# Designed miniproteins, single chains, continued (2): the designs that were tried, part 51

Each design is a single chain, and the fold is of that chain. pLDDT is the mean over its residues in the fold that is shown.

## One batch from the design tools (miniprotein)

Design m5855
Fold by ESMFold2-Fast:
Structure m5855 (fold): chain A 73 residues (1-73)
Amino acid sequence: SLEEEIKELKEKIKELEEEIKRLEKEIKELEGKAETLEEVQRLTALKIRKVGLEFEIELLKKKIEELEKKIKE
Protein backbone atom coordinates (compact mmCIF):
# COMPACT_ATOMS: atom_id res chain seq x y z
CA SER A 1 0.00 0.00 0.00
CA LEU A 2 1.22 3.51 -0.89
CA GLU A 3 -0.32 4.78 2.38
CA GLU A 4 1.76 2.24 4.36
CA GLU A 5 4.93 3.29 2.46
CA ILE A 6 4.20 6.97 3.29
CA LYS A 7 3.75 6.04 6.99
CA GLU A 8 7.11 4.20 7.01
CA LEU A 9 8.85 7.19 5.36
CA LYS A 10 7.31 9.59 7.94
CA GLU A 11 8.55 7.34 10.76
CA LYS A 12 12.06 7.34 9.21
CA ILE A 13 11.99 11.16 9.04
CA LYS A 14 11.11 11.27 12.78
CA GLU A 15 14.09 8.99 13.54
CA LEU A 16 16.44 11.23 11.50
CA GLU A 17 15.04 14.37 13.21
CA GLU A 18 15.80 12.80 16.62
CA GLU A 19 19.37 12.02 15.43
CA ILE A 20 19.75 15.66 14.29
CA LYS A 21 18.59 16.85 17.77
CA ARG A 22 21.27 14.64 19.38
CA LEU A 23 23.92 16.00 16.96
CA GLU A 24 22.84 19.62 17.67
CA LYS A 25 23.27 18.99 21.41
CA GLU A 26 26.77 17.52 20.89
CA ILE A 27 27.70 20.38 18.52
CA LYS A 28 26.63 23.03 21.08
CA GLU A 29 28.57 21.27 23.85
CA LEU A 30 31.73 21.04 21.70
CA GLU A 31 31.50 24.58 20.21
CA GLY A 32 31.93 25.99 23.75
CA LYS A 33 34.84 23.65 24.63
CA ALA A 34 36.77 22.74 21.42
CA GLU A 35 40.43 23.49 22.33
CA THR A 36 42.30 20.55 20.74
CA LEU A 37 42.73 19.59 17.06
CA GLU A 38 40.85 16.32 17.74
CA GLU A 39 37.87 18.22 19.23
CA VAL A 40 37.80 20.62 16.23
CA GLN A 41 37.89 17.63 13.83
CA ARG A 42 35.06 15.92 15.76
CA LEU A 43 33.01 19.16 15.70
CA THR A 44 33.51 19.43 11.91
CA ALA A 45 32.51 15.76 11.41
CA LEU A 46 29.32 16.26 13.49
CA LYS A 47 28.38 19.36 11.45
CA ILE A 48 28.92 17.45 8.17
CA ARG A 49 26.82 14.53 9.51
CA LYS A 50 23.98 16.93 10.45
CA VAL A 51 23.96 18.49 6.94
CA GLY A 52 23.84 14.97 5.44
CA LEU A 53 20.85 14.00 7.60
CA GLU A 54 19.02 17.26 6.76
CA PHE A 55 19.55 16.49 3.04
CA GLU A 56 18.23 12.91 3.53
CA ILE A 57 15.09 14.29 5.25
CA GLU A 58 14.49 16.65 2.27
CA LEU A 59 14.75 13.70 -0.16
CA LEU A 60 12.33 11.63 1.94
CA LYS A 61 9.84 14.55 2.12
CA LYS A 62 9.96 14.87 -1.69
CA LYS A 63 9.32 11.12 -2.02
CA ILE A 64 6.30 11.41 0.32
CA GLU A 65 4.92 14.29 -1.81
CA GLU A 66 5.29 12.17 -4.99
CA LEU A 67 3.53 9.18 -3.35
CA GLU A 68 0.72 11.41 -1.99
CA LYS A 69 0.17 12.80 -5.53
CA LYS A 70 -0.11 9.22 -6.89
CA ILE A 71 -2.78 8.37 -4.27
CA LYS A 72 -4.84 11.52 -5.11
CA GLU A 73 -4.42 11.30 -8.92
Scores: mean pLDDT 84

Design m5856
Fold by ESMFold2-Fast:
Structure m5856 (fold): chain A 95 residues (1-95)
Amino acid sequence: SLLEELKKKLEEMEAEAKAEAAALEAAGVTEEQLLASMSEAEWEALKERALEGAKLRFKIKMLELGVPEEKIEEILEKLKTPEELSEAYKELLEK
């Protein structure tokens, strides 16, 4: 099912992020040091990846609540920032 495919994709993304974080920790790089050393392009890539992960979590939750995929896509198209997506997700969790 679509829901199972999206959940697997999220799990894979989370596993990759966890492995990257563990590798940085093993190398003695703190999150603060990493963030301070990042280029503008690296920052944009990080923000894009974070937003995609957040959208994926939102879509999974909406599908679990029985919201049609086409309606979810309409909502996601309106959410342009991580803050807007986070607020929408909080409202969703209250249902």
Scores: mean pLDDT 76

Design m5857
Fold by ESMFold2-Fast:
Structure m5857 (fold): chain A 89 residues (1-89)
Amino acid sequence: HMEEGEENLKKADEYFKQGNYKEAIDYYVKAAEHYLEAGDLVGATKALRKLEDVIKKAPPEIQKEAMPKLRELVDRYHAASRAARAAAA
């Protein structure tokens, strides 16, 4: 599913432009999860930065709902990044 991460990013970007924060967050989460599962740290970085940006612009109730998932994904990213850096050293 090599295109699935990029496909989810494009859908999320479209919802974000429309001000549909909840759908944008859902698709950025799917993109980030796909890239993390694939070991694509570049794709994961892009998805997580976009997810953070949409959450910051969302209404407070949506921010509160999305923050635990963002923290989970960021923690997974840092663990994967540390593992990749250790393997490259």
Scores: mean pLDDT 82

Design m5858
Fold by ESMFold2-Fast:
Structure m5858 (fold): chain A 61 residues (1-61)
Amino acid sequence: SVEEKIRLAERHLRLGQEALRAGDHEEAARHFRLAAKYLLEAGYSEEEVSERVRAAVEAAK
C-alpha cells in the first residue's frame, strides 16, 4: 500500500540520519537511496523526493 511505502521511506530516512551521525556515510547513502525508492513508488515526484532527502540530511547535521 501507499501508506506502507511511506512508512518504510520514513524508517530509512531515520536510519540514514543515525548513520550520518555515527560517521557511516556508506550506510547513510544506502538508507537514503532506499527511502527515495519507496517515496517514488508511493507517487512522489523526483523533485519532492530530492527535497525530502536533502531536508533529512540537513537535519542530521
Scores: mean pLDDT 90

Design m5859
Fold by ESMFold2-Fast:
Structure m5859 (fold): chain A 70 residues (1-70)
Amino acid sequence: SPELKKLENAKKQFEEDIAGAERTLADLRASGDTSPLAEVVRLFVEGMLRATRAFLEEIQKKIEELKKKE
């Protein structure tokens, strides 16, 4: 169905966003930068990563629900 394809495409995009955010976070931690700005950026990226993972779980639930209707 078109809706299932849209959700699967959204899932791929958010999985890529998660992978990118995890790499950014790893790079920030590896940099050894202990400045206040670096700490705020790390907190921001961690927050975004948590929110994006929660959104991905909701997309996955909707995909599974639609597949059960097929």
Scores: mean pLDDT 84

Design m5860
Fold by ESMFold2-Fast:
Structure m5860 (fold): chain A 74 residues (1-74)
Amino acid sequence: MKEKAAELLRKASEALKQGNIDEALKYTVEAAKLLPDVSRGVALVLSVIGAILENDYDTAIKLLEEFAEEVEKE
């Protein structure tokens, strides 16, 4: 399921690039649910939400893409 989590994180990144915040958050939460480590999933969701609340979409996109790459390599 790591491949599906990485795919969902990339979809979240693409949604955010298109300004679709609701869809990006939906994909981020779905990806977090697929991770075996609950604390890592929560940290991901909170970090992405924090960046979005600060209107720092570039950081949110970078976090989603970096996490997708890390999950896929594991």
Scores: mean pLDDT 80

Design m5861
Fold by ESMFold2-Fast:
Structure m5861 (fold): chain A 104 residues (1-104)
Amino acid sequence: DKVIENLEKLIKENPDNATYWARLAYVYAKKGDFEKAKEYIEKAETLLKQHPEDAVAWAFLARAYLLLGEHDKAKEYAEKSLRVARRQQNTIAERLAQEILDAL
């Protein structure tokens, strides 16, 4: 619950940061609240259409979709995260994306 409170604070200050919405989607998916997870996935997806260069956001969306049982979407977004992460030399996002692909 502290994780959700912290993410909600970050979103209030930075509502255009796709990573915070994607992380919130993942946390709700982990809790089994798939309605909330789907709502926050839509928010993150909308932001990523405007600014697609957020590798961490793509990775958390892939993780959320994996928890929802949406394996095709999880793979698509994990692969997208990996491509963006490699361009940015973001080793954390690369690892997050690879862990999802290995779980599929």
Scores: mean pLDDT 88

Design m5862
Fold by ESMFold2-Fast:
Structure m5862 (fold): chain A 58 residues (1-58)
Amino acid sequence: MAPSPAQRAELARTAAQLLLDGASEEEARKKVLELGRKKGIDEEHVEEIVDFAVAALA
């Protein structure tokens, strides 16, 4: 399922917070993928959201 705007924002904030807390990009991606899976969001959309969060913090 495609994420809602609210779900997209939640996943992006989670990824950003993990990166700010010193997690690697790989660790943040893994944890956000697990969260997205629990919400029934397709992995492709979760990966796009993580990439956006990484780019926003760069």
Scores: mean pLDDT 79

Design m5863
Fold by ESMFold2-Fast:
Structure m5863 (fold): chain A 86 residues (1-86)
Amino acid sequence: SEAERLLEEALRYLEEASRAYEAGKLEEALALLERARDLLEEALGPTHPLVARALFAEAQVYKELGKEEEAEKLLKEALERYEAGK
């Protein structure tokens, strides 16, 4: 299905983001996480645990980049979506 294709693509972006993050390519990791999150939202809906996980990962990258306000906003959103998806 289309949703399955979106999920497969999102999971590939998450794997690439993890590799970029470990390599210290923080801006690249962030862009890959944002693409993965958009695909996960389309495939699974906005409150799915994988969407919350992607937002949490984005928040951690923003924090590493010194963008504390963006990190706090995304962390709050991730926690809210995680609770809604229980």
Scores: mean pLDDT 86

Design m5864
Fold by ESMFold2-Fast:
Structure m5864 (fold): chain A 83 residues (1-83)
Amino acid sequence: PSEEELDREVKEALGLIYKTLGDKALSQGDYETAVKDYEKALKLFEEAGASEELIKDVYRNLAKAYEGLGQTEKAEEYRKKAE
């Protein structure tokens, strides 16, 4: 694979790791950590050109994390992005 292909693959793999960490934090009620990990996952997925389904899954979980923080406006924004 080319350097660009390796970079995309590494970024997608790292994004999946951060998504998994965010999912764990969300399940434990650690909403601040969940937001941070999901934001890192989103940036990596966007840079890697990851699937729309994967990005939307992160948006749905970000909406839940923001709802847990009482940030209803941000929760609504991410719910709409996940549609």
Scores: mean pLDDT 86

Design m5865
Fold by ESMFold2-Fast:
Structure m5865 (fold): chain A 68 residues (1-68)
Amino acid sequence: SSSLRKRILELIGRILRLIGEIFDLRQQRAAVAATDPERAQQLDRRIAELEEERRRLMRELDRLEQQT
């Protein structure tokens, strides 16, 4: 349905934004890995949180796509 397609597109948009944020944080983590281990560890934790959110949203997307 058009409503289901809209929800899928909104979910894809959210996933793409998360992928971009994770990429940026990984670059920041790489930049500080040797000089600021505490900051690197904070970034590792944040990346892990966003990766879990991404996996959750991807599971929801898969569930919705099974209806199309």
Scores: mean pLDDT 87

Design m5866
Fold by ESMFold2-Fast:
Structure m5866 (fold): chain A 81 residues (1-81)
Amino acid sequence: SERERLRRLVEGLEALFEKHKDQLSPEFQAEVKRLLDEMRAAIEAGDLDRAYQALSRLLTFLHQHNPELAEEVLRLLGEVA
């Protein structure tokens, strides 16, 4: 289901950011956590549009502040699609 796909995506994103946490500023980590928390809350509420909106905000943030990590996220998106 779409919800299960999004749940796997959030799990993969959480694991990816945990792997790189020591290379990221506290401010960067806080913003990523906020956006991932929004995605998870939206998925659990069944609000898939809100979940995709949070994902879009995350991708925009990553492109602006860490383009290499944005590229890793896009590869993960390809794996779970």
Scores: mean pLDDT 85

Design m5867
Fold by ESMFold2-Fast:
Structure m5867 (fold): chain A 66 residues (1-66)
Amino acid sequence: SALEEEVRRLIRELEELLKVAPPEYQPRIERVIAGLREALASGDPVVMRVAVHEGRELIEEVKAKL
């Protein structure tokens, strides 16, 4: 589904950001990646939408610090 594709896209983007992010962001990025993977494994669209929102917010925050 488009939602599952978005979750996988965010996992990939966060994994790339983890390589260049300031050390203080690394634990939070790892936690959000884990949450996205759990959401994907759940198959629950509500859980996936919440995880997508959290992932997008973190990506914007981290990119502003690069």
Scores: mean pLDDT 90

Design m5868
Fold by ESMFold2-Fast:
Structure m5868 (fold): chain A 63 residues (1-63)
Amino acid sequence: MLDEAVELLQKHFDVDPEEARRILEETGLDPRSTVPVVLDHFNIKVEPEAALQLREELERLVA
């Protein structure tokens, strides 16, 4: 699941996989906390619908 979440972030954004993994571990793979922290850390600006879609994809990975 963690590696799959890192891969998901890399598919959508140009992010460092090591930093992405650290943030995912830090948030405990909670999609609600993870998405805003990741977007803020990497200075990624997306529309609310895109952020919601990413959250839903992460929720499916951790369910």
Scores: mean pLDDT 75

Design m5869
Fold by ESMFold2-Fast:
Structure m5869 (fold): chain A 62 residues (1-62)
Amino acid sequence: MSLEEARKLVEEMVRRALNEHGRLTEEDAAAIEREVERRTGYRVRIELDEDGLPVAVTVEPA
């Protein structure tokens, strides 16, 4: 899977979680990071604000 596919996957998973729960916990972010890394081999970091909204998403080659 390409870097662009990894970025789309993390964005889709974040969007789905926000639509269902209204916010992300640190555990939700860690689970999404692990799943994208497992599927794509790219490293992912999601930074959340105090309201559980993503303020930064970083995807980098492993």
Scores: mean pLDDT 80

Design m5870
Fold by ESMFold2-Fast:
Structure m5870 (fold): chain A 69 residues (1-69)
Amino acid sequence: ADELVAKGEEALRAEDYEAARAYYEKALALDPNNIRALELLASAYARLGDYEKAGEYFRKALELKKKRA
């Protein structure tokens, strides 16, 4: 999961938002509660113009952060 997040961050730096999205989705398939992957997936969707999905993943990340506090 962490390796996939790192690959996604590399794709984001290259402005390959489709590849970044795919890596973060794979990371979440392995660990659905990976807060970093949720936040970065939301950012990738926002960059792709999918603000509805971006908001969905940001909300899920926030809920998980609240449960850990």
Scores: mean pLDDT 81

Design m5871
Fold by ESMFold2-Fast:
Structure m5871 (fold): chain A 63 residues (1-63)
Amino acid sequence: AKEYIEKAIEYLEKGNIEEAIKYLDEAEKVSPYKDEIGTAKVYAENGDIKNAIETLKSTLEKL
């Protein structure tokens, strides 16, 4: 879970939204924080990269 979220943040920071969402899908399967990861995916899909990254960093602090 943690490694997938870290990779998703990296791809979001690089502007590769498609690859980031793939890592978020994998993180969602294995993480207890499915709702937070799902929220970050919605932000990323809508182009709200700042809120997507902030949500994911907050989720990492709980892992």
Scores: mean pLDDT 81

Design m5872
Fold by ESMFold2-Fast:
Structure m5872 (fold): chain A 72 residues (1-72)
Amino acid sequence: METTAQQVGDTIGQMVRDGFPESSVLFATRQALTAAGLSEEKIEEYLEKVREAYRAGDAEAVKKIVVDALVS
């Protein structure tokens, strides 16, 4: 549900703000998307978007990407 997706997005976005390494943020994202039942192809697409947002230092973009993936 949307509320759960926002909670997961908030958690992963907070990891970016707290200075967690890219590998940890990508791992947490993969775990969330796998648990939500996304295909490997879709997981890889969203992980690439999260990687780009992480490298830009944009925690809000990371959150938005994760939420969008979980409600798709």
Scores: mean pLDDT 84

Design m5873
Fold by ESMFold2-Fast:
Structure m5873 (fold): chain A 61 residues (1-61)
Amino acid sequence: SIEEVKKEARERLKEAFENNASFEELNKIMGEILERLLAAGLSHDEALEILVEIAKEVAEE
C-alpha cells in the first residue's frame, strides 16, 4: 500500500540522515523511493510532493 511505502521511505531517509549518508547515496535512496511511489499508483507530481514532505519531516526530527 501507499502507506507502507511512506513508512519504509521515512525509515530509510531517517537512517540515511542519522548515518550522514553522502549526497550520491541520498539521491539514490530518494530516486528509489520515487520509483516505488510511482509503482504504487501515484502520479510523478504526487510522488515528488510526498517525498519532499517526508524528507522535511525526517530532517526536522
Scores: mean pLDDT 81

Design m5874
Fold by ESMFold2-Fast:
Structure m5874 (fold): chain A 58 residues (1-58)
Amino acid sequence: MRELLERLLAAIERGDVEGALAALRELRKHDPELARRVAELLARGDFAGAAAFVRSHL
């Protein structure tokens, strides 16, 4: 789990949309609710909010 969140955070901070989506697909298998919340923030273009949310779970 932690490795997935760290990978997702790194992708978000780089603006790597493809990497973030790949990490979200894997995260959804372990924590679908957490993945949904991050996906909603990214869909709105709120990268800062998405990064802060992921950091709060590390």
Scores: mean pLDDT 82

Design m5875
Fold by ESMFold2-Fast:
Structure m5875 (fold): chain A 66 residues (1-66)
Amino acid sequence: GSMKERLLKELEEAENKAVEALARGDYESAIRHAEKALEIAKELGDEETAKRIERGLATIRQESEA
């Protein structure tokens, strides 16, 4: 597949791992996976997805500090 296809798959895997970590209350892992997802979204040039992930990261960080 193309580099874009690989990055899209890695993005989906990183987002899924962040959601799974959140479900377990593992905020450290959730933040780590979400940061990886954000990096991939930026590499793809997908500004909409990057902004969505940035908002999600802000929420996770607030929940981990509360």
Scores: mean pLDDT 85

Design m5876
Fold by ESMFold2-Fast:
Structure m5876 (fold): chain A 67 residues (1-67)
Amino acid sequence: MLTEEQLLQAAARLSEEYGLSYKTAFEALKYIQENGLENTSVGELMKKTGLSRKQASAAKRLAAEYS
């Protein structure tokens, strides 16, 4: 489980590196945290958050890195 600080840090990195709003990055990472990495597909993230495939893949990678 990510701490609140880890979630905020991961969201900031995703926002900065992939040109996402901080809000969108935070929502994507929080969704992964709540559903679990194994239960969250790239396609599901794209549909839920409106992220591109590259951005959704990056969100999953960052969530795994901080977990």
Scores: mean pLDDT 80

Design m5877
Fold by ESMFold2-Fast:
Structure m5877 (fold): chain A 88 residues (1-88)
Amino acid sequence: SAEKEALLERAKEAVRRALELLKEGGALTEEQAEELKRQAEKELEELAKTASVEELEEMARGAEAAAEAAERMKEAAEAAGVKLPPLD
């Protein structure tokens, strides 16, 4: 459905943004960010096959919240003059 497709795309865009922010902040390398982006997009596509519209809305909001948190963490680290801790 068009609604599910739009929600899936919102979630994908938010995940891409979150990973890019973490890379810029020093928590991820370029290679790590690209690999995690591929894995997250694949997982979201698989989940979307069985998820309801409501579940996809929750996924999109969660991904958007994660991107916002990544931006705040990057800004706080920059203000403190430190790098983000590596993701293990």
Scores: mean pLDDT 84

Design m5878
Fold by ESMFold2-Fast:
Structure m5878 (fold): chain A 93 residues (1-93)
Amino acid sequence: SMEEAEELYREGLRLYVQGKYEEAIKKFEKAVELAPNTTLAALALIHLGEVLYELGKKEEAIEKYEEALEYAKKAKDKATITLAEIQLKTLKE
């Protein structure tokens, strides 16, 4: 459900701020599964990319940002589209 996806996303953010990266990843992945093609899933994918980059997984981070961009485009969320594009530009240089 969307409510469950929102809860998982918020839990993921709390874990991410605490540096609990592996637990944060699981929460963000679950949020994406429950709310595909939404702004929420796009935001979860952006944070997933951030965690992966912090873990040194640059190629996986780029993949998550590209997925986030596609979901943001489907959701027609200009702010999230811009955020995903900035992340991709920064990593691809």
Scores: mean pLDDT 89

Design m5879
Fold by ESMFold2-Fast:
Structure m5879 (fold): chain A 64 residues (1-64)
Amino acid sequence: GLREELLAAIRAGDEARVRELLARLRQEDPTLAKEVLKEALHEALSLGREDLAAVVREYGQTLR
């Protein structure tokens, strides 16, 4: 599902794919997007990917 694809993209360091999947989550399931953002942020931080953590935080601000 979109959640698993997003986490895989973060682990792969694919920023373009991360941005695409975040946009799709917002459009298709905003409620799931809010929950998945916590997991995505933790995954990015655990990998030392501050750039991806910033992308996830930026996206989170758009969901309210």
Scores: mean pLDDT 82

Design m5880
Fold by ESMFold2-Fast:
Structure m5880 (fold): chain A 72 residues (1-72)
Amino acid sequence: MSEEELEKWLVEKGYDEEIAREAARMLKHLIDKGLLKVESEEQAKEWGELVAKFLQTLRDIEAEVAARRAAR
């Protein structure tokens, strides 16, 4: 599975195009550096979805941190 194929699959699953692109890019980078071992397309999809969910969560946390900083 390529970075482009993973990005397309994540978009088809309903993730934002920007999040899907960044998740696919991050996953490929981790695999290329040997930090993450992915042995199947199924594992690549599972990891890609987890990274996409993590990125969505980070966006929510960024908004909360910004709100807290404005209140301090």
Scores: mean pLDDT 79

Design m5882
Fold by ESMFold2-Fast:
Structure m5882 (fold): chain A 79 residues (1-79)
Amino acid sequence: MSAEERARSAALAAHVLAGLKAEAAGDYESAKAHYEKALSLATTDAGKATILDRLAEVYEKLGDLKSAEEYRKKAEELR
């Protein structure tokens, strides 16, 4: 694994963890930002699907039900 691949994997893990902590704290705007960054760093369909599910839950909590439905559909298409 290259140094760039290691940095990407570490950044992905950090943003997922930060997003989960933000959700636990009820900070859905922060959770959204972290999961959007994590999605940009994800390279596998399984990883993307998991992050898309998290984004869907966050958008629902923020009252954006249309975006929540769109993200859930994208996650299901990757399974």
Scores: mean pLDDT 82

Design m5883
Fold by ESMFold2-Fast:
Structure m5883 (fold): chain A 64 residues (1-64)
Amino acid sequence: SNLKKEMLRLIGEILSLIGEIFELELKLKEDPENEELKKELEELKEKLKKKKEEFEELSKKIPP
């Protein structure tokens, strides 16, 4: 179904964002004063929050 396909896509996007955040956090540990890395990290965390909220909304449409 389209709903299952959308949920799988969102799971993939969420996992990708988590990976990118982890990589940026590791880079920021090596360069803690890097303003660009801090900004990118904050932007990715906001994207992740929105994707998690979208997933939660879709999950409520699936029978328990």
Scores: mean pLDDT 83

Design m5884
Fold by ESMFold2-Fast:
Structure m5884 (fold): chain A 70 residues (1-70)
Amino acid sequence: SKEELKELLEEALEALRAGDVERARELIQKAISLATDPEVKKALEAALEALERGDVVAAMAGLREAIQLL
């Protein structure tokens, strides 16, 4: 559901604020598996790519964008 996706993404944002990149990645990957909207999936995939680059700020921006699309 959209509510479940929002909860996962908010938890991912909190994980990133705490410096727990591994937890955030797990939550984002779960969210991608549940997302049906292509725009939401694209924003979440961009957030994962940002984490691979070590760009936590860009990853957080991508997560907030995904939440706004829900």
Scores: mean pLDDT 85

Design m5885
Fold by ESMFold2-Fast:
Structure m5885 (fold): chain A 60 residues (1-60)
Amino acid sequence: PQEALLRAAEAARELTKLYEEGKISAEEVKERAKEVSEETGVRVEVRVDGDKVTVTASLE
C-alpha cells in the first residue's frame, strides 16, 4: 500500500506538471489518472477548476 501510494503520488505530480506546461489536456490528465488508479489500486482524483488541475492520490 505505501509503495503503491508513493507511485500514484509521483504520477499525480507528473500529470499536474505536464498540464501546467501545456503538454497535455485536462481530458488526458483524467484518462491517465484513471490508468494510474487501476494499475496501483490507489484512488486518484482529478479536479478541474478553470485553468487549474488538482490531482490527489489516496488509499481506499
Scores: mean pLDDT 76

Design m5886
Fold by ESMFold2-Fast:
Structure m5886 (fold): chain A 68 residues (1-68)
Amino acid sequence: SAAETLEAVGAFLESFPDAEVRRVGDRTLEAVWTGDVTSITGAVLRLIGDFPDVEVKVEGNTITATVR
């Protein structure tokens, strides 16, 4: 379900020590990297590979993940 996917994505993003994760919509999470940004590319690739129903947008140090 969308709720289960959102919880899984949230837990995944919260596993990054440099990321601050917040819920910004009913199906949308925002993760902002503060300090070391080297893990952003890895996080994006994992989201695309592991969560096919999630739309990923990257702007600077911010990943926005929206569950379809």
Scores: mean pLDDT 84

Design m5887
Fold by ESMFold2-Fast:
Structure m5887 (fold): chain A 75 residues (1-75)
Amino acid sequence: SPLSKESREAARLTAYLLLLSLNTEDGEELSVAEIARLLGISQGTASRYLKKMEEEGLVEHNEETGKYRLKSRKK
């Protein structure tokens, strides 16, 4: 249903973000294909979630390379 879809998408986004954080280093850039393989999902699904993460400021897209990186900071 529409109201449950938002909760499921938020949960999946959080899970994918956590998996990326655990399997990448600071500043590491990965292609959509590499991210899809890492997460065990299709490239289309990976691209959809990465766009949502980018909109929320959680990842950056490098237009020159076509790759994505997590926004990380060390305090």
Scores: mean pLDDT 78

Design m5888
Fold by ESMFold2-Fast:
Structure m5888 (fold): chain A 55 residues (1-55)
Amino acid sequence: SAAERERLEAGLAEVLALGEQGHLVVLDVAIKDLEGVDPELARRAREALERLRAQ
């Protein structure tokens, strides 16, 4: 549902904030968990992680 996807995106934003603080392992684990729930959102999260690593 749209509301469920919004909650997943909000949770992802919080985990990305931790990744920006250097906790990239937490991001990787969260993305693995997300792959079983929303593979498309997990793919977008992987792209965000790659951007963080490039910074």
Scores: mean pLDDT 72

Design m5889
Fold by ESMFold2-Fast:
Structure m5889 (fold): chain A 59 residues (1-59)
Amino acid sequence: MAEERIEAMARLLEPELGPEAARRVATLYVEAQLAAKRGDVELARELALEAQRLEEEAR
């Protein structure tokens, strides 16, 4: 389930970031969403910030 979401998001980001960075960023965003749904707000925030950092570096 999470893997399908990661693949979909990575495909969307791939043209801008390249396949390697796109998959890393997608993985972190999906994991942040799952953490938020579990009520782990602090982990969700950390994962989202890390995803933003990697996305900025790849652009």
Scores: mean pLDDT 80

Design m5890
Fold by ESMFold2-Fast:
Structure m5890 (fold): chain A 96 residues (1-96)
Amino acid sequence: MSEVASKVVGAQMLLIAGVVSGSLGDIEAAVESFEAAKEIVEELAKKGYLSEEEAKKILEEIEKAKEAAEKGDIEAAREHAKKAIKLLNEALDKYL
């Protein structure tokens, strides 16, 4: 697997883990998973694989998922995590 494909899979797994942890009431674990996913997105942007606009949109959706999980709105957290995954895949499709 390419480094980019491995990072994308890692970010997707962390976004899913964040939603799962939130659904189990482990808000600290949910927040940690979403923050780890943000770090991967920021690293991909730093390496030039994501444009500033693409990275901003993905990071905004992850932040919304984190905020929803902190409020106990797991359905909203899941929808924002799904949007982040979709945006990440679309932006990096040429490397996958």
Scores: mean pLDDT 86

Design m5891
Fold by ESMFold2-Fast:
Structure m5891 (fold): chain A 62 residues (1-62)
Amino acid sequence: SEHRRLADGAEAAGRRHYERGDYQLAADSYYRAGVHYRLAGDLERAEEAYRKAEEMYRLAGK
């Protein structure tokens, strides 16, 4: 589905931002991935993406 493709792309972007230490951008990308996984009906991947976003926000001091 379109949402699954967008989610996979956002997750890849989040991982890349994390590797560069851009924690705010990583958090925003993982959050976007979670939204798209949720819309695709993939609740397990959505939950994982949201947890990654939360961890990235903590690293960013948010």
Scores: mean pLDDT 87

Design m5892
Fold by ESMFold2-Fast:
Structure m5892 (fold): chain A 63 residues (1-63)
Amino acid sequence: AAQVSALVDRYADADGRLTRDQFRQLMRQHFGHSDAQVTAVVRAVGRNVFTRAQAVAVLQRHR
């Protein structure tokens, strides 16, 4: 959990939010997911902006 939270914080803006593109970059660079897998996860969540807690929960659930 701590490592995932730290990675999410590196991509989050000043308000603690990640855009869809920032979340895609995080998944591709640190979790080795393909663009198709990232698109499927983002679509399943149905959000264009993620809070830190939401991003961490999605990444932990999708592992």
Scores: mean pLDDT 72

